# Designed miniproteins, single chains, continued (3), part 72

Each design is a single chain, and the fold is of that chain. pLDDT is the mean over its residues in the fold that is shown.

## One batch from the design tools (miniprotein)

Design m10483
Fold by ESMFold2-Fast:
Structure m10483 (fold): chain A 107 residues (1-107)
Amino acid sequence: EKVREVGELVDEAFNSDVETVKEILRRIRDLLREMSGLELAIVRFWLVARKYDVELSDIPEEEKERRLVILDTVIRLVQAVAQGKSDEELDRIIEETVKKLEEIRKK
């Protein structure tokens, strides 16, 4: 159930502006904190597989870069939650992603 919700939120983030992506990433963070170790492993497996699909896709270069940044961020959040990292560390990952997405938008 929660694994599916993370997948749906990632797809929503691909089609959202930077401010909306920030809110989606916060929702993903909260869902990941409620997950078991097995659920976190399943989410990580899905994200890695989705990252390969994006890398091999024939979508515009800017959109590909943007989607890979989002996927890499969620993978980082899964790893940080699995390692018991603080809320401050998770928020830092999200803020770093927002900055990267704004840089992609400017170029």
Scores: mean pLDDT 85

Design m10484
Fold by ESMFold2-Fast:
Structure m10484 (fold): chain A 84 residues (1-84)
Amino acid sequence: SLAEDVAEARARLEELREHLEGLIEKLRELAKGNEEGEKYVEEARKKAEEMLAAIEAGDVEAFAKAAKEFEEYAKKAREAALKH
């Protein structure tokens, strides 16, 4: 049934949510003590939330946009963390 299909998709969304949260936590540890890097981590976290919302809504365009912005902010956070 459609309800069963939605329940399975929701279960996969919870797994993906946990995975993305773990990535954000690791990124936060890398940027720890760097104010600029910490700001980029927070922006990446917001984009991860937008990705999950887009998947739940079935919005492929919104997902693609949020995923690209997530990668950009994650890259900026790593770059800031590597700056002496």
Scores: mean pLDDT 81

Design m10485
Fold by ESMFold2-Fast:
Structure m10485 (fold): chain A 72 residues (1-72)
Amino acid sequence: SVNDFQQQVDDFMDRVDTMSDSQVSQGVRSLVDQMNQVMQQNPDQRDTLQGWLNRVVQRGMQQVRRSQQQRR
């Protein structure tokens, strides 16, 4: 479960620069849902999981900002 979550985070981080706003939103939502499930099974890993998700959210927000800057 934790290994699967880490792989999904790595996949998102590798592809985020090529994602649309919709794909970023969907990816972040999916990872939040997965983190909730993994955290219920692995409460001792909460801080690590939160750290990974925080980086995903930060990178996703940066991608959305870049997309919006290119409108004008």
Scores: mean pLDDT 80

Design m10486
Fold by ESMFold2-Fast:
Structure m10486 (fold): chain A 91 residues (1-91)
Amino acid sequence: SLEEEIQKALEELIKLINEGNKKITEALKAKNYQEAAEEARKLAEEVYALLTKIAELLEQRGEDEKAAKTRELGEQIREALLKVAEELKAK
């Protein structure tokens, strides 16, 4: 069902954020700025893709306003993480 697909996608999102945050934090503690930048870029793209999928599922339910807000959140998170990655790459 759409509800089960949305729930699964949200569970994947939480796991993805937790795993990505751990990898970025571990790389930063090691002063491996290149690895931290690569992990931040990976997290940015994976979170964006998953939030886009969630938005599409919400659109299928007729929840267009929630879908639009979800897409906007995905764009904001992607932009923020990519900026962090570029700053880390410059170190």
Scores: mean pLDDT 89

Design m10487
Fold by ESMFold2-Fast:
Structure m10487 (fold): chain A 80 residues (1-80)
Amino acid sequence: SELEKRIEESQKFAAEIGREFAEAMDLGERLAEELWEAKRAGDEERVREIEERLRELSKEMPLVETIAEIELRSREKLEA
């Protein structure tokens, strides 16, 4: 029962992490489109805001991925 519970919790955790990555990727794509539009319009302030948001999103995505991989691999090694 405890093993079954841990498997369920691991699956839920993996699904949540996957959804977070999907949201980050979707936001990045939308911000890239907005950046392209802002550059075409010559809106310098908007360009800077979007570039900063993309930089922050890119910083967060690798860390979330690294943490998720460390947690997952750590659990796998403990269960092996």
Scores: mean pLDDT 67

Design m10488
Fold by ESMFold2-Fast:
Structure m10488 (fold): chain A 77 residues (1-77)
Amino acid sequence: SMELRKEIEEKLEELKELLKKFLSDEQAEATVEGIRERIESGEISEEEALRSLNNVIEQLKKGNAVVARAAYAEYTK
């Protein structure tokens, strides 16, 4: 839905700012663009994307740098 896509974009922006605490700005931006591309291609459903974004955001808020690096590695393939 349009409303779900808006929520996803808001979460992607939040994710980008959190990732910048652990990664370079370029790596953070590349990570969120990789997620966007997978959603647009249909590789990840909107519902899966929102669930994954919420989980990653919560881990980053806890200071889990391993999750930041893992997200970068996964979504920039």
Scores: mean pLDDT 86

Design m10489
Fold by ESMFold2-Fast:
Structure m10489 (fold): chain A 57 residues (1-57)
Amino acid sequence: MLYRAVTPEALAALRVLTGSTSDTFTKEEIKKASGDPSLTPEEAIKIALENGLIEEV
């Protein structure tokens, strides 16, 4: 499953935080971008979706 940023600002932030040049991101990349090692990839995705930062492709 892949995710994309909802805004250009979120896309720029995700690219910086993940080190990726992609316009789509995996669960692991979203978790990495969170900077919180205690979060599971599923928890990081849920938080990002609830905050309107990402959507499913």
Scores: mean pLDDT 81

Design m10490
Fold by ESMFold2-Fast:
Structure m10490 (fold): chain A 84 residues (1-84)
Amino acid sequence: SAAEAIEEAVDRARAAVEAGLSEEEVLALMAEIRRRLETVLPAERAQLLADVLLGAVRQARGMSPEEQAALFATVRDLLLAEAA
């Protein structure tokens, strides 16, 4: 479902931040996430959600684990609302 794909995307993005992935690795991951979202959402919507998630990944760098958790929980809720 779209909800499952979005939750998976948010979890993978958060894991990338926690693992300290490079910008190149993050961009490759976001391309894969967008491809996955395109299986359950229109391409334009999948791109928009992936772009929001990329912004969240970039913002999360330098945040504490607690701040990262709060950010990704907020982003998850926002992306789920946009997909509904």
Scores: mean pLDDT 85

Design m10491
Fold by ESMFold2-Fast:
Structure m10491 (fold): chain A 92 residues (1-92)
Amino acid sequence: MREKAAKLLGLSPEELEELLERMGEDELNALLYSRLKIKYEQNPSEEIKELIEELLKKIESSVDEEELEKLLKQSQPGTTRENLMISIIIEK
């Protein structure tokens, strides 16, 4: 999964390994998700969509649901659940 996402983003296996070592799995998944979403908006493809959905599932499993719901209630109208999950992971 991550190797497939990295290939679509033009990252080598070595670059992917270096990123994983520097930031860890949760932050790497958030980074790959954010970059794939931008790429999907510019040039939609089914393969990119499937990878976005798989990464989102991993991101959701890394975030505490109670913390997420609390932050959603405190957030401005229009804040997406996905954006808050990314923010929680990056702020760790």
Scores: mean pLDDT 75

Design m10492
Fold by ESMFold2-Fast:
Structure m10492 (fold): chain A 57 residues (1-57)
Amino acid sequence: SDVEEANRLGREMRALANEENEAIAEEGQKRGTYYASRGDYASAVKALREALERIKA
């Protein structure tokens, strides 16, 4: 569930990323990847959601 959710959020973030929000998208992707590499998919989901909220703000 969390693995699939992190993958979906990552794809959504990449779809919404543009030159204006590149730094936010990159930060979110790096944090998400970091937590996922540690098996902490709950924190990966949280990091990706925070990045998406900032992109949509």
Scores: mean pLDDT 79

Design m10493
Fold by ESMFold2-Fast:
Structure m10493 (fold): chain A 71 residues (1-71)
Amino acid sequence: MVDELEVNIALVLIQITLLKKYSPELKEMIDKAEKLVDEALAETDPVRRQKLIDEANKLIKEAIKKDEELR
């Protein structure tokens, strides 16, 4: 089975994909989260990788909240 960090990366990527499709007005926040995921995928240190994914997840949660406020 994949480890928990890989599962968290997959979940963040799914949320980025959905937000890019349905919330184009949040593009700036989504682009920032996507950059953090790209950096995490290139990172070899698991501690730093986890921090990058945590930051991306935080941005995605903020984007979801803003999307709810727009609707």
Scores: mean pLDDT 77

Design m10494
Fold by ESMFold2-Fast:
Order: C-alpha cells, then sequence, then structure tokens
Structure m10494 (fold): chain A 105 residues (1-105)
C-alpha cells in the first residue's frame, strides 16, 4: 500500500496538515491541493504531490508568494528554507504540525 517505505500514514497525515496550514497562510491553491491529496491518500508516498508543486513552480504560473514558498521547499540555501525543512523534519518525527508552523513563521 505504501510506495515509499520511509513515510508512514501517520507521518504523511502530519505533513499534509502542516502543508494545509502553509496553504492557508500563503493563500496557495496549489499547496492546498497537495495537502488535500496527501490527506485523502495517507497510505501513498507524498512524492508525486510534491513533484506536482515543483512542476507548477518551473512553469512560472505561481504567484510571487507561492513562488517564494515553493522555492524554499525545493531550492534551499536561505535561512527561511532551512527553517521550513526543520519544521518538516520535526513534523515527520512526530511533532505537532501547528506548533512547527508557528515556529516557521
Amino acid sequence: MVRDADVTPEQARRLAEFLRLLAEHYNSPFLKRVAEGILANPDRSPVPYLLYLKMEYLAGILSPEEKELVRDLFYSGTERARRLWEAVDEVLRGGDPEAAFERYL
């Protein structure tokens, strides 16, 4: 059932909740779709949903705010990107998505 053995359904659910909070804050319809897709299918790898978001970034159709967020997810070299990935790692290790989101902001 899980294509990616490194991500459990509970980890996928926490990641999706964290991404949903980011989507609400940045008003991102693409990130909202990714979060909803993972929540609907927590037993599947989140990788295809994240690749979808990267493809939209490369296509140049994202808003400036969405572009900054997706850049931090995939093209990391900034302090913001580091904090984002620390929050993602915390959520995957069992941390609360809302608390991790508050620390990222």
Scores: mean pLDDT 70

Design m10495
Fold by ESMFold2-Fast:
Structure m10495 (fold): chain A 65 residues (1-65)
Amino acid sequence: SVEEAQELIERLEAGDPELRAKAVAWLRSRGASDNLSDDELVELFIEMVKARPPEEQVLLFESMG
């Protein structure tokens, strides 16, 4: 749900290690540069999710597993 997606964004911003690891793994599986650190990838993921409408935020988190 949209509310669950917002909660996941807040958990990522709070430094949830499990969600951060999932975001990093997902971005690397999609061809993210090896020159980017895990922390940089998490920040990019958060910005990408926040730039999307609520329905697309849900789909992004579902695609992470």
Scores: mean pLDDT 81

Design m10496
Fold by ESMFold2-Fast:
Structure m10496 (fold): chain A 61 residues (1-61)
Amino acid sequence: MSPEVERAEAIAREIIALRPELRDTVEGILATFRAAVAAGDREEAEVLMHTLEVMLEGARE
């Protein structure tokens, strides 16, 4: 598995642990991120990783 997918999965798990109500939304974003990485869509992958990072910051508040 690529390091970036491992990072996205770790972020997703932390968001869900902090905010269980976001599970479906976070899993949807993670699935789209995996698809973008598999397709070589670097712009989409970077946008989705940033989205997960912002969601994690919000979940910690």
Scores: mean pLDDT 86

Design m10497
Fold by ESMFold2-Fast:
Structure m10497 (fold): chain A 92 residues (1-92)
Amino acid sequence: SAKREALIAEAQEHLRKAREYVEEGDFRGAKEHAVKALELLGEADPARRQSFQAGRESVERLMDLAEKLGGEEGRAYGELAVRIVEALLEQV
């Protein structure tokens, strides 16, 4: 539906911003956008809401770890968090 397509497009934009913030080392900004993407996906596909919620918990933990570690290690954990959002987005 048009509503679902719009929510997915908005989630994709937030995922793009999350990736950009990880590259910049801004893991707080990355976390906010990654979480927003998962919230939008939960609205787009309510049947998978529990999966997106579990994904959110993992993303939050990885982004918090990324912030604590910083540098190359922090970016690696941030990238893992972004990959989780990307994989969930590919599920619709």
Scores: mean pLDDT 88

Design m10498
Fold by ESMFold2-Fast:
Structure m10498 (fold): chain A 110 residues (1-110)
Amino acid sequence: SAAAEVAAARTRVGSAASETIQTGSFAALAQLAQTVREVVQGPHSEENARAAAEVLGEYAEVLEEMGKSSPEYAEMARLLREMAEGLQGTVEEALATLQAVEERARELAA
């Protein structure tokens, strides 16, 4: 069921990313970063990180398009790209990037 667990992780990240787009909320983006951290910290960490990076990249493209007319969506796109790129490094580097993005999103939500 490793494939099923990775698919479930992909679905969780996709749902959180979709909520971020639908709400335009930095609080939702902070929850997205936390969700990505949770799926990376378990078993199948490498496969989950790869799946999460792919999903975040797909949603970053949508946010980049929206960001052409909205500074807030442009910043959300940048933060999703930072998470996707960080997930290509070591687990320690990925977790540090996810923590930094979560903190930045919480700051912007205030």
Scores: mean pLDDT 87

Design m10499
Fold by ESMFold2-Fast:
Structure m10499 (fold): chain A 80 residues (1-80)
Amino acid sequence: MKATIEGVGVVKGPDGKTAAIFVKIKIEKDGKTTYEYVSLDEVDGKVTVPKDALPAEPNAEKNKEAAEKAAAAMKEAYEA
């Protein structure tokens, strides 16, 4: 199993204004490619694929800038 950070995704919460930012992870296994989303809350301690994955279709188009910043900050925090 291979997991690679592809980018970021944004999902709006039920509040309509809550834009949850996730790291989009590309998982390759046995020739199949699957995408998983790790929320900022989940990644704070350890960047990995959680058992409870998030929705597959986030609205990343509009909030791409915020999502990219969040992903960059997470990578630095995790590495540091």
Scores: mean pLDDT 50

Design m10500
Fold by ESMFold2-Fast:
Structure m10500 (fold): chain A 77 residues (1-77)
Amino acid sequence: EAEAKREALAERWNPGQSLATLRRSDEESAPLSEKVAQARKLIKENKDWSEEELIKRLQTELGFSEEEAKYIIKQVK
């Protein structure tokens, strides 16, 4: 039921270690959800870019770490 769905979502959003959980204490910029939405839009508009180019752009434009950028790219691609 709802609890099982929450566990499935946690597994999907937080495989092993949660990037969102790690950032809850230390991130004082724009909300994670807003930054993720912007990142997804950027990836969708620039689907021809290599993974390395997308990582660099996400770091430069949105302030993501390399690990966060890779995670978002894998979710969109």
Scores: mean pLDDT 64

Design m10501
Fold by ESMFold2-Fast:
Structure m10501 (fold): chain A 108 residues (1-108)
Amino acid sequence: KKVEELLKEAKEEVQRAISSTVAVSLNMVGAEASRRFDKKNGDELVKNNYDSALQSYKTAEEYIKRGEKLAKEVIKLSPEGKKILEDLRDVKKLLEKNMERLKKVVEE
């Protein structure tokens, strides 16, 4: 593959990982709001947000793994690969942090 094709594919996987990570973040905020403000249905809404976040989390992990594999191929040909790996590392940190925070809301 040309470096341009690998770079494009890697950036697409980063974008997909970001989108799935945003979905986890939105479900985390939704769970926190439901726990704080909905005393009648809070537990059910927290569980629904957690289940949705878990699905998005698994999807984000898949995109991160594909992006890392492509970024490692790009690194052999271009310094841009290092930046993609750094972006994916930051996405993974945010993903893990938001999922841990959501788990604490479920345990409340």
Scores: mean pLDDT 85

Design m10502
Fold by ESMFold2-Fast:
Structure m10502 (fold): chain A 93 residues (1-93)
Amino acid sequence: DESKKQQEQQAQQLLYQAVQLLNQALQSDDPEKAKELAEQAAKLFIESAKLTTDEKTINSLIKLLEESARALRERGFFEAAEILEKAIKEIKS
């Protein structure tokens, strides 16, 4: 099924980009830059989640976002953490 293969390929590309942006947010020493990167990553994670029906993948994304939001909160990057927490709620709905 070409349509399903294209959807899976698009989901994987979005996920790859989202993880790269999330890693940059987690490595940033600037809360404003972390917020910007978290916002871009969140949008891509949400779009990737919409293109996949694999519950294991969705659960892994939620866990990654929950752990990342916690790490950002522990660093005092509250706005970046809130962006990821909102993305988790949208993915779960």
Scores: mean pLDDT 86

Design m10503
Fold by ESMFold2-Fast:
Structure m10503 (fold): chain A 97 residues (1-97)
Amino acid sequence: STGEEAIELLKKVGAKLLKENKKASETTDEGLSISLDSVDSLDDFIAELHDLAGELIKNPNTPKEEIEKRIEELSNKYNVDKEVIKLLIEEMIKTRK
């Protein structure tokens, strides 16, 4: 289920980003195309997102700048937009609350 859950979360976040950038193209044929060039790393990516989300639930006083730094590291490591990672973490926290 980890791979399925990851794809569902990415589509959900992609739909939100598409709504916010609706003026750009409104490609309804496939929705927001998320290029997963590192599909082999998808399980690792989701594991790190779950770890970070769990850490934030455990310690809600984590400094905003520390969170931003970790998001940037994940963005660079997995070639995923920082805004997408931020929304994925927010959805994971919301689901676990």
Scores: mean pLDDT 63

Design m10504
Fold by ESMFold2-Fast:
Structure m10504 (fold): chain A 56 residues (1-56)
Amino acid sequence: MEEEIRELAAQLGTSVEDARRVVEAFPDRELAVQFLVSQGADRELAERLVELLRAL
């Protein structure tokens, strides 16, 4: 799981720490995903990353 999170973050051009900060800053999953997509992230990968970080 942690390995998968690291690989997804790398594919999105971000760090695990930055992705975790985004998830913690936004009250719901969709807002976190929309923020990552606005930064140029692929929606499918952003959704998967947010899901894994929230499940941890």
Scores: mean pLDDT 76

Design m10505
Fold by ESMFold2-Fast:
Structure m10505 (fold): chain A 95 residues (1-95)
Amino acid sequence: SNKDKAREILIKSKNKILELDSKYQDALDNNAPQSKIDELKKQMEKVVEEMVKELLKYLSNDEVADILDSLSRQSYFMRRYVTKDIFDKQRKKIK
């Protein structure tokens, strides 16, 4: 079903985002060069953009916007503000 395919996309994308977010936080904690921090952020943005593009093949704009809102709220509660901002920006593009 479309919902099953959407679930598979979400699981794969969440795992990639969590890996990149962990690397991003480690880079911040170790005072890595700004270029490395920016590169990790761009990689997270690309993963979220591709996730949204793939989800829109199976779900409506409103359903994808609701998923992005949920992911944004989860990121906020985990104090993952850069990930929250990425989800918020993608949500605005599809609304």
Scores: mean pLDDT 88

Design m10506
Fold by ESMFold2-Fast:
Structure m10506 (fold): chain A 90 residues (1-90)
Amino acid sequence: MEELRKRAEELEKKRNEIGKKAQEDFDSYQKEVDELIKEMKENPEKAEEYQKRIDELNSKFDETLKKYQEEVDKLEAEINKAREEIEKSR
């Protein structure tokens, strides 16, 4: 029983860590996109170059979000399984 509780706590901690990383990556992505949009407005002759950079950031961020969601889904399934095993021994 104690081992299952510790496992659930460990998994919840890992889920929270992934959530924090996802938020940090999102904040970083937003700052980079905002800066590129600003640069594009100041240098319209380079608009195509900046748009390409924004498109690259969007693509990379989409892949990053998908990976984080998959990791979170797996951890939540493991957490739920551990919680069910704890309840069954009651």
Scores: mean pLDDT 80

Design m10507
Fold by ESMFold2-Fast:
Structure m10507 (fold): chain A 69 residues (1-69)
Amino acid sequence: SARQALVAQLRAKVDEAHKLSRKLYELSLEAKKNGWTPDLEEEQAKLLADLQKASADIAALVAQLKALA
């Protein structure tokens, strides 16, 4: 069903967001140990952009699921 497909996509996006959050946390620990470098700052910016996109995708999927209520 359309609802099952949307739920599967939502679960995948939530899982992606969790993985991105974990990478951000690990990067923050490395920055705390070794200091911020340009490479770490660029990786943080990339991860934040990816997380923002994942959040937008989640919001869109939630809106679609609500429309099916």
Scores: mean pLDDT 88

Design m10508
Fold by ESMFold2-Fast:
Structure m10508 (fold): chain A 64 residues (1-64)
Amino acid sequence: MKARITGDLTPEEADRIGALIAIRFPNVKVTGTANELIVEGDFDLEELEKLVRSINPKAKVEKL
């Protein structure tokens, strides 16, 4: 599964999201920058959305 994360993330917010994804979903690959993060692997989309919105409530998570 692939998902895209966008929404005016700061570099610090992108780093926090990446770290939390690594803890919650150890078999997932995260690539990209603050402008666009790509999450690939085995994850729950609803859990990913909740995690991302806890850091930046304006961020958009879209299934690819």
Scores: mean pLDDT 81

Design m10509
Fold by ESMFold2-Fast:
Structure m10509 (fold): chain A 74 residues (1-74)
Amino acid sequence: SGDSETFREWIEYTIKRMKLPVSVDELEKRVEELAEPVAKEFAEKYGHKLKPLSLKNVSLSRYVAELIKKKLYG
């Protein structure tokens, strides 16, 4: 499926979709480094409520994905 309901599932989805050469644990550690603890809590608590690609909502999960992309490629 396209969207995750938890932060862990979002990490798994991101790895699969982007075909990243990293494990779930490694990417989660990277996200924890890139995003403040409050960002992880927000994504875990509200990610499924705010849907990453909803019509009028942009979840923190989407913002974190952009941070990962920049750090992984930069």
Scores: mean pLDDT 54

Design m10510
Fold by ESMFold2-Fast:
Structure m10510 (fold): chain A 72 residues (1-72)
Amino acid sequence: LGNQLEEEARKLGGDDVQVGAAKTVGQMIEQGEDPEEAIRRVVGVLEAHKGPEVAERTREYIEKAVETLKKK
């Protein structure tokens, strides 16, 4: 799942931060974390380190990648 979310984020035009965050969320979901909670935790870390604009844009990319994978 981590690798699949990484690839989907790349296809959506995500930068290295967005792609890395999507991969981390996918790995957390594989370990049994709820998708919404995994996104919340990763976005929270990004907000602390990169600021709210980067965090919000990254959240949007991750949510789109997750929805694309759920459609199948």
Scores: mean pLDDT 77

Design m10511
Fold by ESMFold2-Fast:
Structure m10511 (fold): chain A 81 residues (1-81)
Amino acid sequence: NELAENIYNKFVEFNNKKATRDDVLNYLKSLGLEWKPGSGSGEIIIYKGDKSTGHLLISDLIQGSDDNRKTIAEKIAKILN
């Protein structure tokens, strides 16, 4: 999935550049996505219309494993398609 790969590559860039929460959220907004805060530090739910990723930690996109970034990118790609 080209969209998931592009999102994954952006998360790799965020990790390499030690990007901020605002950098991540601005990227999600550029994709036409909305988000709402969850409980605790860095927890969000990403959505578009009736589709959502469920609860995510933004830190998992920056500090998480490569597999976590791939999984989250696939979840985001699904709600964009």
Scores: mean pLDDT 78

Design m10512
Fold by ESMFold2-Fast:
Structure m10512 (fold): chain A 67 residues (1-67)
Amino acid sequence: GAEAARKAAEAAARAGTAAASASSGWQMLDYAPDDPVVREYGRRAIAAGQAGDAAGATELLREAAKA
């Protein structure tokens, strides 16, 4: 149905956003390589982005930016 098609499109858009979040995680690790907290959150954001978890990746990037 239309709802299933919409959920599939949303999942695809979320996967694209998760990939972008993974890229941002790599950039964060480059900017603050000496901070172990930033490294841990950046690494987790990359992993979440690669797994397609856009919401989790975004939250982890926010935490990395605060550290």
Scores: mean pLDDT 64

Design m10513
Fold by ESMFold2-Fast:
Structure m10513 (fold): chain A 80 residues (1-80)
Amino acid sequence: MSILELEKKIAEAAEERATELEERGGSEEEAAEVMAEAAREVAKEADPEAKERAELIAEAYRAYAAGNLEEAKALVEKAL
């Protein structure tokens, strides 16, 4: 699975929750947490290589939500 296919699947898994969050004016940190959960859901059914990337993306979003921008960058680079 390419990174673009993985991002699309994560976005699709997050779509309903992301739309609800946007409608109620949720924060950027809350949006990052929604994306982290979606990435973990996608990781459960992914092939081994895509699973590792999805888990790294989930950790990157959690780091971002926690304000750890440097850790988030390192995790994204590792996922690529």
Scores: mean pLDDT 78

Design m10514
Fold by ESMFold2-Fast:
Order: structure tokens, then sequence, then C-alpha cells
Structure m10514 (fold): chain A 63 residues (1-63)
């Protein structure tokens, strides 16, 4: 997981997904509350967008 386990709320995960979808990136919230991007869509650009969206939502990102 690119997100640290110790602080992502369901609201933060939803905010991250919403921001990614606004940028045209396919993302969803997994059952455990993590944000997932499909492997074939997990480009370096999309992964960096995920990290930025997580930071904007107040979530620390591993990597």
Amino acid sequence: SFLESSGTTPEQARAIVERLRERGIEAEVAEDGTVEIDGEDATPENLEALREAAREAGVRVAG
C-alpha cells in the first residue's frame, strides 16, 4: 500500500479518489479503506498524482 495504515479515514480516502477522478484517473476505495489504482493504470504519473492527492487530504504517503 502506498498509504500509511495509521491515519487514513474513510473521508480522506473518498477525498483522494474524488481528486484523482477529477484528473481523469480511475481510482476507488478498497474495503480496508486504502485507495487503489488498477495495475494497468498504475503509471508513474498516476502514482505521483495519488501521492499528491493523499498529501492534500492530510495523509502521509510511504514512498
Scores: mean pLDDT 68

Design m10515
Fold by ESMFold2-Fast:
Structure m10515 (fold): chain A 62 residues (1-62)
Amino acid sequence: MKPAGEIYKELLEIKDKKELLKKAKENEEEAKVVTWYLLKKGLIEPGESIEETIKKAIEYLE
């Protein structure tokens, strides 16, 4: 398993929303790290649950 820190470093190199969306759809761990990255950047707002927040992240990238 890739540590979350390695996934986060890979995200810093990705400029294209399509590549971020592909990474988020790869597996649950990638989706969580992409969601956290978007929250930290203020690009999405947190939902009432982790699952709702991930859904908002995917909707933002689509």
Scores: mean pLDDT 73

Design m10516
Fold by ESMFold2-Fast:
Structure m10516 (fold): chain A 99 residues (1-99)
Amino acid sequence: MTPEEAARLAREAAEYFEKLAKESTDPKVQNLLEQAARAFRSAAEALENGDYGKAITSARALQAIADKLKELGYEELAEFVQSLADRILEAVRAAGGKA
């Protein structure tokens, strides 16, 4: 995955999680989904600007959000967030290997 592809994925994820947060009836889940949306937007902006340090920080925040979602019993949603965070980290590693 290229950094440009990862940035696009992160923007699409941010929009998806913003919508999911609005549809959530659990305030704790809604707050975590809003945090995920912000982290995905931050990751997209960082990747677009070549700021891989910020992209890594955002991906780690997403991993922490996934852990909290899993603790609340939302295992499938946690796995989805974790998978997207891992894809962002792999895009950063691939870009770093080319620099």
Scores: mean pLDDT 84

Design m10517
Fold by ESMFold2-Fast:
Structure m10517 (fold): chain A 89 residues (1-89)
Amino acid sequence: LEASISSLTYLPSGTVTATVSFSKPAEGEVILVLRSVKTGEVLSAKTHPPGATSATLTGQTPEPQPVEVSVYLRKDGKVTHLVSATINP
């Protein structure tokens, strides 16, 4: 499974939105995580069921800071990292 972050926005309000597209329907659960690059704190996370062809994650940061969106596939008890992207305020 290939994943692409098709859109990633960081608004002045601190709202971060990521849209992810998949090359085919996901073979397992898709996990999206938004975290602070500075602290490693998870700001938002969302799990999509198997068969997802796209996924979206929205999170909020109260302070301007770099954040990272990471996409994982959970299948047969294992977690595989698919893609990550970092965005600055």
Scores: mean pLDDT 83

